# Designs tried in a protein design run: designed miniproteins, single chains, continued (3). Part 23

Each design is a single chain, and the fold is of that chain. pLDDT is the mean over its residues in the fold that is shown.

## One batch from the design tools (miniprotein)

Design m8779
Fold by ESMFold2-Fast:
Structure m8779 (fold): chain A 79 residues (1-79)
Amino acid sequence: SSEKGFKELLDYLLKKNHNPDIVKRIEELRKEKEDPEKQIELQILLELAREGVKDEKKIEEILEKRKKELLELMPEHTR
């Protein structure tokens, strides 16, 4: 029941963080499991949600920075 568990996690994060934009973006990224760049974005957004970052602009800035750093460590993409 990974889908149910993930939805419960998103509901929990939304209630804790009150940011529907984070939840929506996490849902979209989860659909792209085979894209390593999207998987990295998903991980970063989950970390930001846990940290209580609610501002979409701040999320996009941090996401872009961390994603670029991680992609530089993954030459030619892993998959």
Scores: mean pLDDT 68

Design m8780
Fold by ESMFold2-Fast:
Structure m8780 (fold): chain A 71 residues (1-71)
Amino acid sequence: EEAQRYADEALKAIEAGNVDEALKIMKEAREKGLITSKEAVTYINAAELAKQSGDLEAAKRAIRKAAEVMK
């Protein structure tokens, strides 16, 4: 399923240490309407806010949570 492919790509970006790329991938999935879970959208929004605040660990955690609930 398309949402799962975006989740997998975002997790690969996190593993590579690229939080910016992981968040970009998640935001693209949200924009394309591939994310049907309100919980997943909430985690993506939380990751965006955490990154804007400079809390990269909180951003990584939120991205992982979004990927988990997108399955």
Scores: mean pLDDT 81

Design m8781
Fold by ESMFold2-Fast:
Structure m8781 (fold): chain A 65 residues (1-65)
Amino acid sequence: SMEDLIDALVDHVRTAPGDLAALGRILARDATLRRRLMAQWDEVGALLKARDAEGLRALVERLLA
């Protein structure tokens, strides 16, 4: 589900934010979300660097609205 995908992304930011291969595997689960997050890559990269899991959840919710 989309909720499970968002939870997996949030967990990724908490546990392994530097593992871009693992991030790519999670994003491969939904082509629309992947496309929208890739378009915002500078913001995504900043959130990963900061380990800001709640910021990433908020970004995903904004992009899906």
Scores: mean pLDDT 87

Design m8782
Fold by ESMFold2-Fast:
Structure m8782 (fold): chain A 87 residues (1-87)
Amino acid sequence: MTHVLLVGVFEDKVRVFDGKEWVEVDVKALVEEKGEYRLTARAVQFGDKVVVSKTDMEVTFFKTEGGAIMAIVESEEPPEVIPASEY
């Protein structure tokens, strides 16, 4: 069963764990350039929170009509949302 989580993005950049290392992604720049930006990740840090899964998550960043950046996180396993301080 596909699990879907919608997350507000308040930072210009998010940190993404690809299964090997954490990388910083400038999601604001990529969404402004492309309209939407998709990536695959095992964990994504949104400010003080980390969304993590045992399997790869598909993450789609997009801009709403109101100008807010949002992320849709889709995974086959239910993702956990934990404080960044506990990760």
Scores: mean pLDDT 81

Design m8783
Fold by ESMFold2-Fast:
Parts: C-alpha cells; sequence; structure tokens
Structure m8783 (fold): chain A 95 residues (1-95)
C-alpha cells in the first residue's frame, strides 16, 4: 500500500542519515568540484553546477566518488557504511 511505502521511505531515510553521519559529504562535494575544474575548467564547472540544486550536487558527487573507488578496487569507509545500510534495508519486512 502507499502508506507502507511511505513508512519504508522514512525508515530508509533514517538508516541512510545514520550511516552518513560518519561521512564528510561536504569534503566529497568539494573534491568533486575540484576534479570538475581540473577536467573542464572553472567556467564550465559553474555552468553545470548552476543547473543542479544542492541535493543533486551531493548525489552526483557521491555517485562519482563510489564509481571511481570501485574502478580503483579501493574499499572506503563510505562503501562500507553504504553496504551496512543495504544489508539493513534487506532485513526490513515489507510484508
Amino acid sequence: SAEKLEQMRKKVTELLNEALKEVDVEAIVEEFKKEMIAKGGEEKTEEILSKLDELEIQQVALAAKLARLAREGITTPLQRRLAEVANSIEGLELG
């Protein structure tokens, strides 16, 4: 039901927020911005970022960080925290 879906979304958000408490999201966003400037220059980076809100910038930065680390075969605290959240979500009864 729609009500059970909303309750699930709330639980997922709470678990994600708990896992991300130990992750410096601001540092990841700043690293992402520096990499964009290095690749395309400051003007092009500002043009792209002006089309995104703050939450979208955070999501793109986190996705880019995880994709890069996966290619490098590096396991980070962020990947471990996200795996913990995924395992917790799988443990939730949607019944």
Scores: mean pLDDT 66

Design m8784
Fold by ESMFold2-Fast:
Structure m8784 (fold): chain A 65 residues (1-65)
Amino acid sequence: QGDAAKGEQLYKTNCAQCHSKGLVAKSRSPKDIINGVPGTAMPAWQGKLTPEQIKDLIAYLKTLQ
């Protein structure tokens, strides 16, 4: 499935500015990454990242507590 180590690097580059140490990301569904969160600064990442990069990112997020 996804590569969590590659997902960690993607998270640090694209997500960590707003979601430091995954504090908020762990309580969100993977769907929020694909579609974004309406009414927030969270953009839709579908089309901005490759399907493999999204899969890697989701794999990393599943390791967060």
Scores: mean pLDDT 65

Design m8785
Fold by ESMFold2-Fast:
Formats: sequence, structure tokens, C-alpha cells
Structure m8785 (fold): chain A 82 residues (1-82)
Amino acid sequence: IKNKELAEKNVEAAEELLRRSRELLEEARRLREQGPEFQAEAERLEIQARFLLLAARVSAWLAASSGDEEIEKKAKEILEEA
């Protein structure tokens, strides 16, 4: 991907997916702290978060090939976080 606009959209998608994944992991952690009755729901959120992380990595990887130094740097930072 060498089109800057498409690369920017891939960075935005990766950032959104990474943020949503982190929100789900934090919610799952809070549910586990509330008691054993919430363990199944917490596990479901953790699984969903892992799928979002995979999607974020794919989007970031696509953006990393853009050829734009700032976009590539941001994409690599996302890949390190995912």
C-alpha cells in the first residue's frame, strides 16, 4: 500500500481496534474481580479482545508498507502495542 489516504485509514482502523481490545480486557479484569459468577463473561470478552488485537495487527501491518515515514512509524508503534 503506497496510497497515503488508504494507509491513514489503516492506521485509524488499527488504533480503534487496539483501543477497543484494551477496553474489553479492562472490563474483563473488572468482571473477574467482582466474583466467580462473572468468569464466563470475562472469558468471552478476553477472547473477543484477542481477535481485535489480531485485526489491529493486520491493519497496522498494511499501513507499515505505506512508504510515508510518519504513518509507518505510527503503524510500527501500534504493532508493538498489539
Scores: mean pLDDT 80

Design m8786
Fold by ESMFold2-Fast:
Structure m8786 (fold): chain A 63 residues (1-63)
Amino acid sequence: VDALFAELDKDGSGRITVEELKAYLEKLGVEVTDEQAEFILKRLDRDGDGYITREELAAALAP
């Protein structure tokens, strides 16, 4: 997931914003609303800080 995280975390902050998540999904041909992207972010954001960390993303992608 490090390569995916690096692509999403364009500012190098170690956190993924809702805007970065939405842009990534749009690259995959999936159009989402800001509300849908925020809903997905909140589900992945275990810390409740409004960002997705690499660990949270890895956990969400694990089967």
Scores: mean pLDDT 69

Design m8787
Fold by ESMFold2-Fast:
Structure m8787 (fold): chain A 94 residues (1-94)
Amino acid sequence: AASAAQRAAADARIDALIADFQAKGLVSAAQVPALRARARARRVTSRAGLMDLAIELGTKEAFKNMIRAIEKIEKENNKYSEEEYKRLRELVEK
């Protein structure tokens, strides 16, 4: 079982991932509380896992705008993998 310190570290990692997503325009401030609650409940450990939750919580049109923002940011900063973009496109196409 995870210690209190390990749970706190996991929560801090989730908060850091959400802050990064918010800084990149992938999620709005209004979406953060719901995304944080779900990410903590599902014990998200990766950017890909957080992306899946962000997609689940938003609308199809909001995700299209988010993908465009991510693609622009990636070209400038190379911070997201091609695999993450491919997964986003596949989830929006469903």
Scores: mean pLDDT 68

Design m8788
Fold by ESMFold2-Fast:
Structure m8788 (fold): chain A 79 residues (1-79)
Amino acid sequence: MSPETLARALATLAEVAGPDGVPRSEAIKALAERLGISRSTASKMLDQLLKQGLVEERDGRVLLTEAGLRRAAELTPPQ
C-alpha cells in the first residue's frame, strides 16, 4: 500500500486500540470508515499489517507493535 494509506491505517489503529487493543471487527470497521474503503479491503489491509508485524492480535484484540508505532511516526509529518 502507499505510505500515505499505511500512515492513516496505523494512525487509525493507534487511535481506536490504545494500549489495551481493540476487537478485530472494530479495527476493520474503523479502518473502513476512516479510510473510506470497504470492510473487505480493510480486512485485507489488517491482514497485511499483521503479516508485516506492524500490528499483533492478542486474546481477539488488535494492537500496534513497537515496529508499527515506529513506522507510523516515520510516515506522519512532524508535529
Scores: mean pLDDT 78

Design m8789
Fold by ESMFold2-Fast:
Structure m8789 (fold): chain A 72 residues (1-72)
Amino acid sequence: EPSPVQREVALMVRAIGLSVDVELAHAYSREEIEEMVRLAEEDLREMERLNLPQHVIDKVRAVKEELKKILE
């Protein structure tokens, strides 16, 4: 098990990446966006388990819902 700090940093980096990806969504295929949604759901579970700041969790949820809307 990696240290809580190392896991928190990894999840924060992923959250930043996902925020950038939603702005570039027009450059991605439907399949790539579907994969991003699945990964975001996985990351949200881990963030809740590690009790990350609520504003980070809310940000990832918002980005996930935005990506889902692009898929229809």
Scores: mean pLDDT 74

Design m8790
Fold by ESMFold2-Fast:
Structure m8790 (fold): chain A 80 residues (1-80)
Amino acid sequence: SLVEELRAYSEKNTIENIDREETLRLTQKHVAAITAQVNKHRSEMSEQQLAEAWATFENDIEELSKMFNVDKSVFTKYLK
């Protein structure tokens, strides 16, 4: 998952030595990939399935926010 990949990254690089730009770049890449998958399957998804996909995405952002001790707005601005 997105959370697991970023956790592995933070374990490989100490939290104090994490390059914020590199962390955000990886987050942007994953957000873009998820958005592309949702858009690719949008025509095949019901409104309920889309809502469930978005709910899962919100949960991933919440966990990332807690893990890196940053405000959700750091991640949500990359969803637009």
Scores: mean pLDDT 62

Design m8791
Fold by ESMFold2-Fast:
Structure m8791 (fold): chain A 83 residues (1-83)
Amino acid sequence: SSRQQRMQILGQIYTNSMRHKHDMMPRGMSTQDSNIQMMRYFVDTAISQNMPVSDIQNGVHDMGVHFGVPKSVVDRIIDYIRS
């Protein structure tokens, strides 16, 4: 896919991940746990859409920083993608 097409796909995956988080919050999940589940949803969806590993890793890093997810958790998710 062109770079522009990949950016559009990743943007849609991000939007769907935020929606997934919103749907989980009413179930009494903590903010941290809901953010971690959102990031996992992003990874699983991006892999299923054949997004480049580097784009998925960058997205996870950006989400981790933006949502204040502990570095140890972010690093574990990144290591999973590399495996």
Scores: mean pLDDT 80

Design m8792
Fold by ESMFold2-Fast:
Structure m8792 (fold): chain A 66 residues (1-66)
Amino acid sequence: GAAEEEAYKAGLEAAKKNNGNPLEASRAGMQKATELGLPGPVGQKMGLEAAGEVLGISAEEARKLL
C-alpha cells in the first residue's frame, strides 16, 4: 500500500544521503514504517527491501547480512 511504499522510499533516500549504506536504508525504512503505524514485521520487510535494493540483492539475502 501507500504507507509501505513510503517506508521503502524513505530507506532508499537515507541510503543516498549515506553513500549507499544498507544499514541506514534498513533503519530509515523501519523508522518510517513505525511512524506510519505499520506492524513491526512489515517495517522490517520494507527496510530490508530498501537495503537489498542498495546492495543489488533480495530482501531475504539482505536479512542474512544485516
Scores: mean pLDDT 85

Design m8793
Fold by ESMFold2-Fast:
Structure m8793 (fold): chain A 72 residues (1-72)
Amino acid sequence: SLAGRLARDFILGRLSPAEFLERTRRAGVHQEATRILARAAETQGYRPTEAQLRNPTPAYLSRIRALLNPAD
């Protein structure tokens, strides 16, 4: 899906938090893409709040990306 592709590109560092927010909103997939990131974060033991899910900030998105890209 487009939402999945944008979420993946964000996780891989191809999109900044601001670019991810702009592109997902412009494409009308903002909620789906942010839910994909939240579900991925939950598999790593992080539970986003409803406030974070309703209005994800660049700081929140950066934190989630760091969690999904463990430094080996």
Scores: mean pLDDT 82

Design m8794
Fold by ESMFold2-Fast:
Structure m8794 (fold): chain A 62 residues (1-62)
Amino acid sequence: GHGAAARESALAAARAGDGEGAGAGSVIKNFHGDKEGGLEGARAAAEAGDEVSARAALQAAS
């Protein structure tokens, strides 16, 4: 269901420099069993400079 929307949201947030939004997208992906998508979102959050959201996304993906 929401995996593709979460990926798009996380990548769009990362491009805009919004690590918090990227982290939220990661959590949604992991919740739907998409751990790889969750890790991708965590990476996007880290690249946006939001280590707090990146860490939360990594914990959710674990």
Scores: mean pLDDT 60

Design m8795
Fold by ESMFold2-Fast:
Structure m8795 (fold): chain A 76 residues (1-76)
Amino acid sequence: MTLDAEEAFEALKKALGEGFARFFSLFDRDGDGKLDAAERERMTRLLLSLADRDGDGTLSEAELKALIEMLSQLFP
């Protein structure tokens, strides 16, 4: 099944946990501990580009799992 960009983003946060939080902190320029809407947009766009080759704004469940595996290896 296909997932919305926000659904994919939240699933990645849950699956990767600390690793994902560390990755996200690199985008937190202000260091306020939160991501702005614009920063979340950039992140979501990047994730879609990696998994959704078509760029139609949706991710399959399998593509999301592949992303989680890759990120888990890069950010242990």
Scores: mean pLDDT 65

Design m8796
Fold by ESMFold2-Fast:
Structure m8796 (fold): chain A 70 residues (1-70)
Amino acid sequence: PGPTPEQREEVYKKILEEIKTLAATLQANFTPQELQQIIQQIQQKLAETTDPRQKEILQQVLEQIQKALE
């Protein structure tokens, strides 16, 4: 049997927490030019994605990468 709705919610919250630390990690390990390339790839993926939960995750990742460029 797959994960329960409660387990999915817990995993989702963990992903969101990890995403919040992503900006610092990206800023430390990638150049601004590399981060801009990743932004383009994520924007393309967002345009192709129909799942609302996946869209939310991708949007939050995009925001963190954009913050890493600041």
Scores: mean pLDDT 76

Design m8797
Fold by ESMFold2-Fast:
Structure m8797 (fold): chain A 70 residues (1-70)
Amino acid sequence: TVTPNPAKVGETVTITSADPSADLAVVNPKGEGVAAGRGASLSFTVTEEGTYTVYEAKDGKVTSTQVKVI
């Protein structure tokens, strides 16, 4: 779960994972890493318009969720 989505520039987005052992990473619309963490939640501030991608890695699997920033 990612909220808010869509987000506005300057807002703090919170990611809540269903798996507390997952590794979380966030990349900005340019593909640059902007946040990383472990466990059930991660928060980061969106600074660019466009699409941020959230990656969740667990047990050799990687899933992605997109956050639209307007």
Scores: mean pLDDT 76

Design m8798
Fold by ESMFold2-Fast:
Structure m8798 (fold): chain A 95 residues (1-95)
Amino acid sequence: FEGEKITVTITSSNGQTQTITLDAEETFLEAAKKIILAIRKLDGDNVTIKIEDASGSATVTGSKEEIINTIRELAKEHPDLTVKEGLELLVEKLS
């Protein structure tokens, strides 16, 4: 099942990139920590997040502050989410 792995590519407004590979069945809370850390490593005010799995891809764009706050809120309000569920909700909130 190729969909067991999710690739998250974060590109800053200044062209810096961070790539994370996540297991779809892992907890979103731990994935959220990894994603926030990757965003914080990037300079610039805005980021584009591309989420890819076997089913397709989705892209969200926003300020680092808004995206980090949205990820943190989702992880806090929904501690039992899988990575896949949490990322689907992130796309819905930022689209």
Scores: mean pLDDT 81

Design m8799
Fold by ESMFold2-Fast:
Structure m8799 (fold): chain A 84 residues (1-84)
Amino acid sequence: MEEAKKLLEEAERKLREGKRLIKEGRELLKSEDKNTILRGIGLVLRGVGLATEAILLARKAKELSEDEEIRKRAEEIIEEAGKL
């Protein structure tokens, strides 16, 4: 249980950071400045990477625990990350 809970906490942290980077990157992509657009691309790619890590961590938590609350939290993380 403790290991699955730690994986969920790490997944939630990575998902939160990934969402922030993707949002920031998308705003930068609206710029007409080439350097700003390139920075925006880099942020979106990093954010997508973090969202992917969050999905993998959440799936691992589901494998380690049959606790309904842990499985529900993991599924919510996977769904939110998949929408990015």
Scores: mean pLDDT 86

Design m8800
Fold by ESMFold2-Fast:
Structure m8800 (fold): chain A 60 residues (1-60)
Amino acid sequence: PTAAETVARVAAAEARRLAAEGRLDEAIQGSKRGQENLLSQGLEEEARAALEGGLAGVRA
C-alpha cells in the first residue's frame, strides 16, 4: 500500500479507538493535528489521508 493508504488506516484505527472510549474531541483533534503536522512536512497526500481516515474512524 502507499504511504497515504497506511496513514489513513492508522488514523482511522486510532480515531475509532478514541471514539469508542468516548473521547470524540480527542479523536477529531488528533486527526486535525496529524493533518497539520504532515502538511508542515510538505506531505499533502498523507495529510489529507490522516484527516479523512481519522474522521472516517470517528464515524464507525
Scores: mean pLDDT 80

Design m8801
Fold by ESMFold2-Fast:
Structure m8801 (fold): chain A 101 residues (1-101)
Amino acid sequence: SPEEQIRALLEATRESVRGLVAQGLAQSTDPEAKARLRELEKRLLELLDRALETGDLGYLDEAIELVREELAKETDPVAKAALAEILAVLEATRDGVRALR
């Protein structure tokens, strides 16, 4: 069903976010940037879990805006690259979910 496809896409997005944060944490040497990535991961996973539980796409839009805000403020090049990849994944997920009705 479209609902099952949306759920699978959100679950895959959740794992992609985890992987991209883990890669950023492994490659960054800035302890403050690492702390920001860990905090962002917790907030993003909470929003994705709410989207999964409710089916409300508003939580996905909140996740995208959160990453955009953090990307605009980030100065560590490794963390900035990880945030850009996370943003691209979330935007692709939003487009995919919107295509499934």
Scores: mean pLDDT 89

Design m8802
Fold by ESMFold2-Fast:
Structure m8802 (fold): chain A 76 residues (1-76)
Amino acid sequence: SAAEAERYLEEGLRALSERRYGEALELFVKAWELHPSPASRLGLLLVLEEIRRNADRLPEEVLRRAEEVEKRLAAA
């Protein structure tokens, strides 16, 4: 639902502000899959940019997941 997607967006923004980038990515993915919208797309773009900027300090699994999500978003 849109209301459930909105809650995931809110939680994702909080995770982003706390620099929990892997968790923020998955929360924004859930929001986007539940209700594709400009807001959920923007959330994904923001977290993907932060992951890219911090790539040298993040686990490879987070970087791989971000690459997968970026490709899916570009295809949408």
Scores: mean pLDDT 86

Design m8803
Fold by ESMFold2-Fast:
Structure m8803 (fold): chain A 76 residues (1-76)
Amino acid sequence: SPADQARALIAQLKTLAQQIRAGQISAQQALDAARALEPQLVALGEVADQIPKDLFDELLKAGAEVGQLIAQLLAA
């Protein structure tokens, strides 16, 4: 279901954020990983009305956190 896909993507984004914060991956690896997740984000956006509001808000927050962490890595 779209809700299950959203939960899976949130878990992937949280793992990526943790790897970035722990210094386990380079800026380029983080950017490549985020780009690989973009098609899933686009697909879930197309069915956002089928996802519970709280879960979709969690997805947006997880994506924003990854984006901010990558921006910080690229600025260093």
Scores: mean pLDDT 86

Design m8804
Fold by ESMFold2-Fast:
Structure m8804 (fold): chain A 65 residues (1-65)
Amino acid sequence: VSEEKAARAAANLAGADAAGARAAILMTYKDGGEESARRVAEAVLAHPDVTAEAAAGVREGLAQI
């Protein structure tokens, strides 16, 4: 996934609940593989508006790939 696409995904996921954030990482993995999922996860975790719930969901998603 491109940096621009990862940044867009991060903006959309920064305020997500844990279940939604986890599902998004798993779907990114299914569609684009591990590199895409990790790039999106890194962008979410680095986002200035990331919530604790979104961060937890992203980490749970990464643990499942």
Scores: mean pLDDT 83

Design m8805
Fold by ESMFold2-Fast:
Structure m8805 (fold): chain A 65 residues (1-65)
Amino acid sequence: SNLGDAYENLGDIYKESNPELAREYYEKALEAHKEDLKNSKDYLISLKSIGRILAAIGALEDLKL
């Protein structure tokens, strides 16, 4: 969704300056795409976005926030 993509972009913007805020935005993006997955015909596109965001969250966790 456009909302999920917007939250992902905000996560990317903050990931170096404020990793904790970046994580919050990535989690919001993940929830938006999970909602799309539950209700959408194009669930494969939503799954791809979910995978990408989970990788981004995993990278933040490796920073030991």
Scores: mean pLDDT 77

Design m8806
Fold by ESMFold2-Fast:
Structure m8806 (fold): chain A 100 residues (1-100)
Amino acid sequence: DRIREALLRAAREARELAELYRESHPEAARHFEQAAEYLERAAESEDPEEVLRLVRQAEEHFIEAIRNIPSLTDEEIAAGEKQARVTLAFIEAILNGEAT
């Protein structure tokens, strides 16, 4: 299942980021862990509306995690926020049958 695989891959990436920042930036790590949990829950849902809602919650936590890393530049924060939004748009396109 294409969308389930994308959600599980994104969840693994979020968990890897949580582990990376666990000791240096524990607030960022906590937000990455929350993002992963929402993505894993989305992967288990068969309701497109619930999947989108959970992915949006994951995006919010991912953005908050990035903002809690003070060594990141404004450009790096903006790039991370853009990447999170692109991932959400891709998932929405798959759910609507529009992704190639």
Scores: mean pLDDT 75

Design m8807
Fold by ESMFold2-Fast:
Parts: C-alpha cells; sequence; structure tokens
Structure m8807 (fold): chain A 95 residues (1-95)
C-alpha cells in the first residue's frame, strides 16, 4: 500500500509537469492570436487544469483560474474553455 502510494504520487507529478508544459505552449499560441487576453486565457486554463490534478491545492487553483476567466472577454473565455477541455482529454488518455 505505501509503495503503491509513492508510485501513484510520482505518476501524478509527471502528469502535472506535462500539464504545465502543454499549458505554457498553448498560452504562447493564444497570446499570438489574442495578445494579452490570450496570455491570461492560457494562464486561467492552466490553473484550472492543474487544480483538477492537484488534490491538495485544487480549490485555490480553480478559484484563481475562474477569477481570471471572469475578467476576460467572451472570445478569451471561449479559448480558455476549449484549451481546458483539450488538455484534460489529452491527460486522461495518458492515465
Amino acid sequence: MEKKREEEEKKKEELKNLAKKWAEEATKKLEEQLGEEGRKAGEAAGLIVLGELDEENSEELRAKGEELLASLSEKAQAAAESLIAILLDALKELE
């Protein structure tokens, strides 16, 4: 049980690192398309996705991401929502 928990924690850490990398790459692409709002949309999406993977910090990360989303235009919010769905689907395929 204890060794299995350590292996599961390592796997979760790898998924978090992949999520961060993909979120950073997507944020850069969104910034090229929407400027500052695109960067913020990517940051918000990244926070929400990390909140789904990080059980201990889930509420804080999701709250920050949702607050950022609420401050954005409808176009930036839609882009962030699409990115969240894509990242979560991709991470689920790796489980």
Scores: mean pLDDT 78

Design m8808
Fold by ESMFold2-Fast:
Structure m8808 (fold): chain A 60 residues (1-60)
Amino acid sequence: MKVTIKLPADEGIKKAKELAAKGYEVTLILKKGDTGLTGIDEDIVKAELAGTNIKLVIED
């Protein structure tokens, strides 16, 4: 089952990991401007998702 998550980075990462652990195909969408993401935050998000089967999409 395919699931798309559009939440603030912290909450979105937690939900994405939970659903991926249950076998869902998860796409996490974060908006860089809306979430206040910087290059450092992008690196943190990528590190948090390392080793998971979660597709990360960062939009402008």
Scores: mean pLDDT 71

Design m8809
Fold by ESMFold2-Fast:
Structure m8809 (fold): chain A 114 residues (1-114)
Amino acid sequence: MREELGKRIVETVERLARILEEKGVPEAAEAVREIAKAIRDILSGKLSLPEGQLLIAEYASKAVEAVSKVDEKLANKVAEALNYALRAVVYLHRGDLESAQKALDLAEETVREL
């Protein structure tokens, strides 16, 4: 379950990047791909959770800022999806699989609405 949840979190973030690229915001798509990489590195132990959270926050800020210049409503949904994905990563890292699953379900639902 933990490994499966980790893969689904990464896949959800990668799907968000593809949607942003399709919607004409390639700068946001690139930032979101860097978030997916940071999540993989946290889950593989290459990056500590605190270092990963700082890196994710930096790229999330870049992604939301880029989207907000073209569509404020889309920017709000991108911020919401990334917040749920980060919560899923934090819960998964702590071993709280139930909370991680709930956060991931909300991230997947938010991305599906885009």
Scores: mean pLDDT 89

Design m8810
Fold by ESMFold2-Fast:
Structure m8810 (fold): chain A 81 residues (1-81)
Amino acid sequence: FMEAVLEAARIVAEEERDSHPLAAEALVKAVELYYELSKTIPPNDASEEAGKLVRETVPREDWGALVEIARRAAELALELL
């Protein structure tokens, strides 16, 4: 399941790399961080750490783009399931 989410994030990030590079990179890094941390800490704690990474790396003006990119990745992950 998490493998499908990570694959979807990478696919969508490649599509958005030219338009929203920081948001695309942050999505992949956040999903990778969440996936690794969720092996050792609770999902809620893992998601907080991933959220901190996004907040520190993505400018506020790109947050709308990040949300849209994340939504597309989530939809794609469900299709890959």
Scores: mean pLDDT 78

Design m8811
Fold by ESMFold2-Fast:
Structure m8811 (fold): chain A 69 residues (1-69)
Amino acid sequence: SSMQQREQQIQQLRQQQRDLYEQINQKMSQPVSEQNKQELKELSRQAQEVDQQLLELGIPLENAVVQVK
């Protein structure tokens, strides 16, 4: 059913969200470098895209603060 499909899609997006934030956390724990900053920017863009897809499915946005120095 459409409701089961929606729930499955939400679960998949939440898993992608967790994976992306885990990668961001790992990168944030590393020494600051230009490569690391670029990777963090890319991961942040991907995380924002997943958050937007979750919002479109009726899941409120989580306040995730990603800092890039």
Scores: mean pLDDT 76

Design m8812
Fold by ESMFold2-Fast:
Structure m8812 (fold): chain A 67 residues (1-67)
Amino acid sequence: SAKEEAIALVEELRRRGRISEEEAERLINAIEQGDVDTAGDLLVELLARGRISGEEAQRLGRALGAI
């Protein structure tokens, strides 16, 4: 499912040390709850901080149905 793919990408980013455990937990919780606005805000913050690429943000946003 789109949620499973989004969670898998978040876990991969956490595993590679590109985002913190706290950032990953917040994002996974927002995805699990279907809170597209919160998930979208977190993705914008991570992108602005250079913690994820535009491509990764786009993949996560599409999996959430936000893009």
Scores: mean pLDDT 80

Design m8813
Fold by ESMFold2-Fast:
Structure m8813 (fold): chain A 59 residues (1-59)
Amino acid sequence: MIEELIERFEELGDFELAEMLRKMKEAGSSLGEILSFARMRATIRENKESLKVIDEIEK
């Protein structure tokens, strides 16, 4: 699930977010913490594609 989220953001070209999520996973962050961070960042940037990816994984 977390790996799928990271790969999807890399596919969207958001390598910075993908790398941040990978580091959060390595630091022991929960899936909920990682999803919350990703959703917050996507919302601030009004990135509908990133929000759609998060919703697909969180369904």
Scores: mean pLDDT 78

Design m8814
Fold by ESMFold2-Fast:
Structure m8814 (fold): chain A 61 residues (1-61)
Amino acid sequence: SAMHEAGKAEIRAIYREMLAKLAEDPSLDPTPYYSRIYAVAVEHDIPLAEAFAVLQEVSRE
């Protein structure tokens, strides 16, 4: 939703960073990145389904 734009932008940035690092080192533990994404979603009252949709959008890039 438009009301969660700042949180969604932050989730996109974290996920893009994670994917870039995983492309460079496939053995990288992604857990800290998913934990940060979850924390941003909770802090900004973004439903997990909407957070997941953001991850799917980035994955299509």
Scores: mean pLDDT 83

Design m8815
Fold by ESMFold2-Fast:
Structure m8815 (fold): chain A 90 residues (1-90)
Amino acid sequence: MKELDEFAEKVMELTRKLAEEAEAASEEGKEAGEQGLKTAEENYKLAKEDPSKAHGYVSGMAISAVGLQTELDLIEAKRRKEELQKLLES
């Protein structure tokens, strides 16, 4: 339980940081970050309300954080492609 709780806190911290980065990156990123935070908060609440199912909920938080990181990677990839295109068009 203590190790799982520490892991959940780390996932929540990571999700908050990813949401901040997403908001700074674009409006699309802001929406993705808000949805990711909401999903993480819901799973974290459920993990605290039912410790016997906490592992499942914390896993859900981790999967959501991976999804948000993937969305950030796509936003960054698009930005890099646009930057490279501008250099080639010069």
Scores: mean pLDDT 80

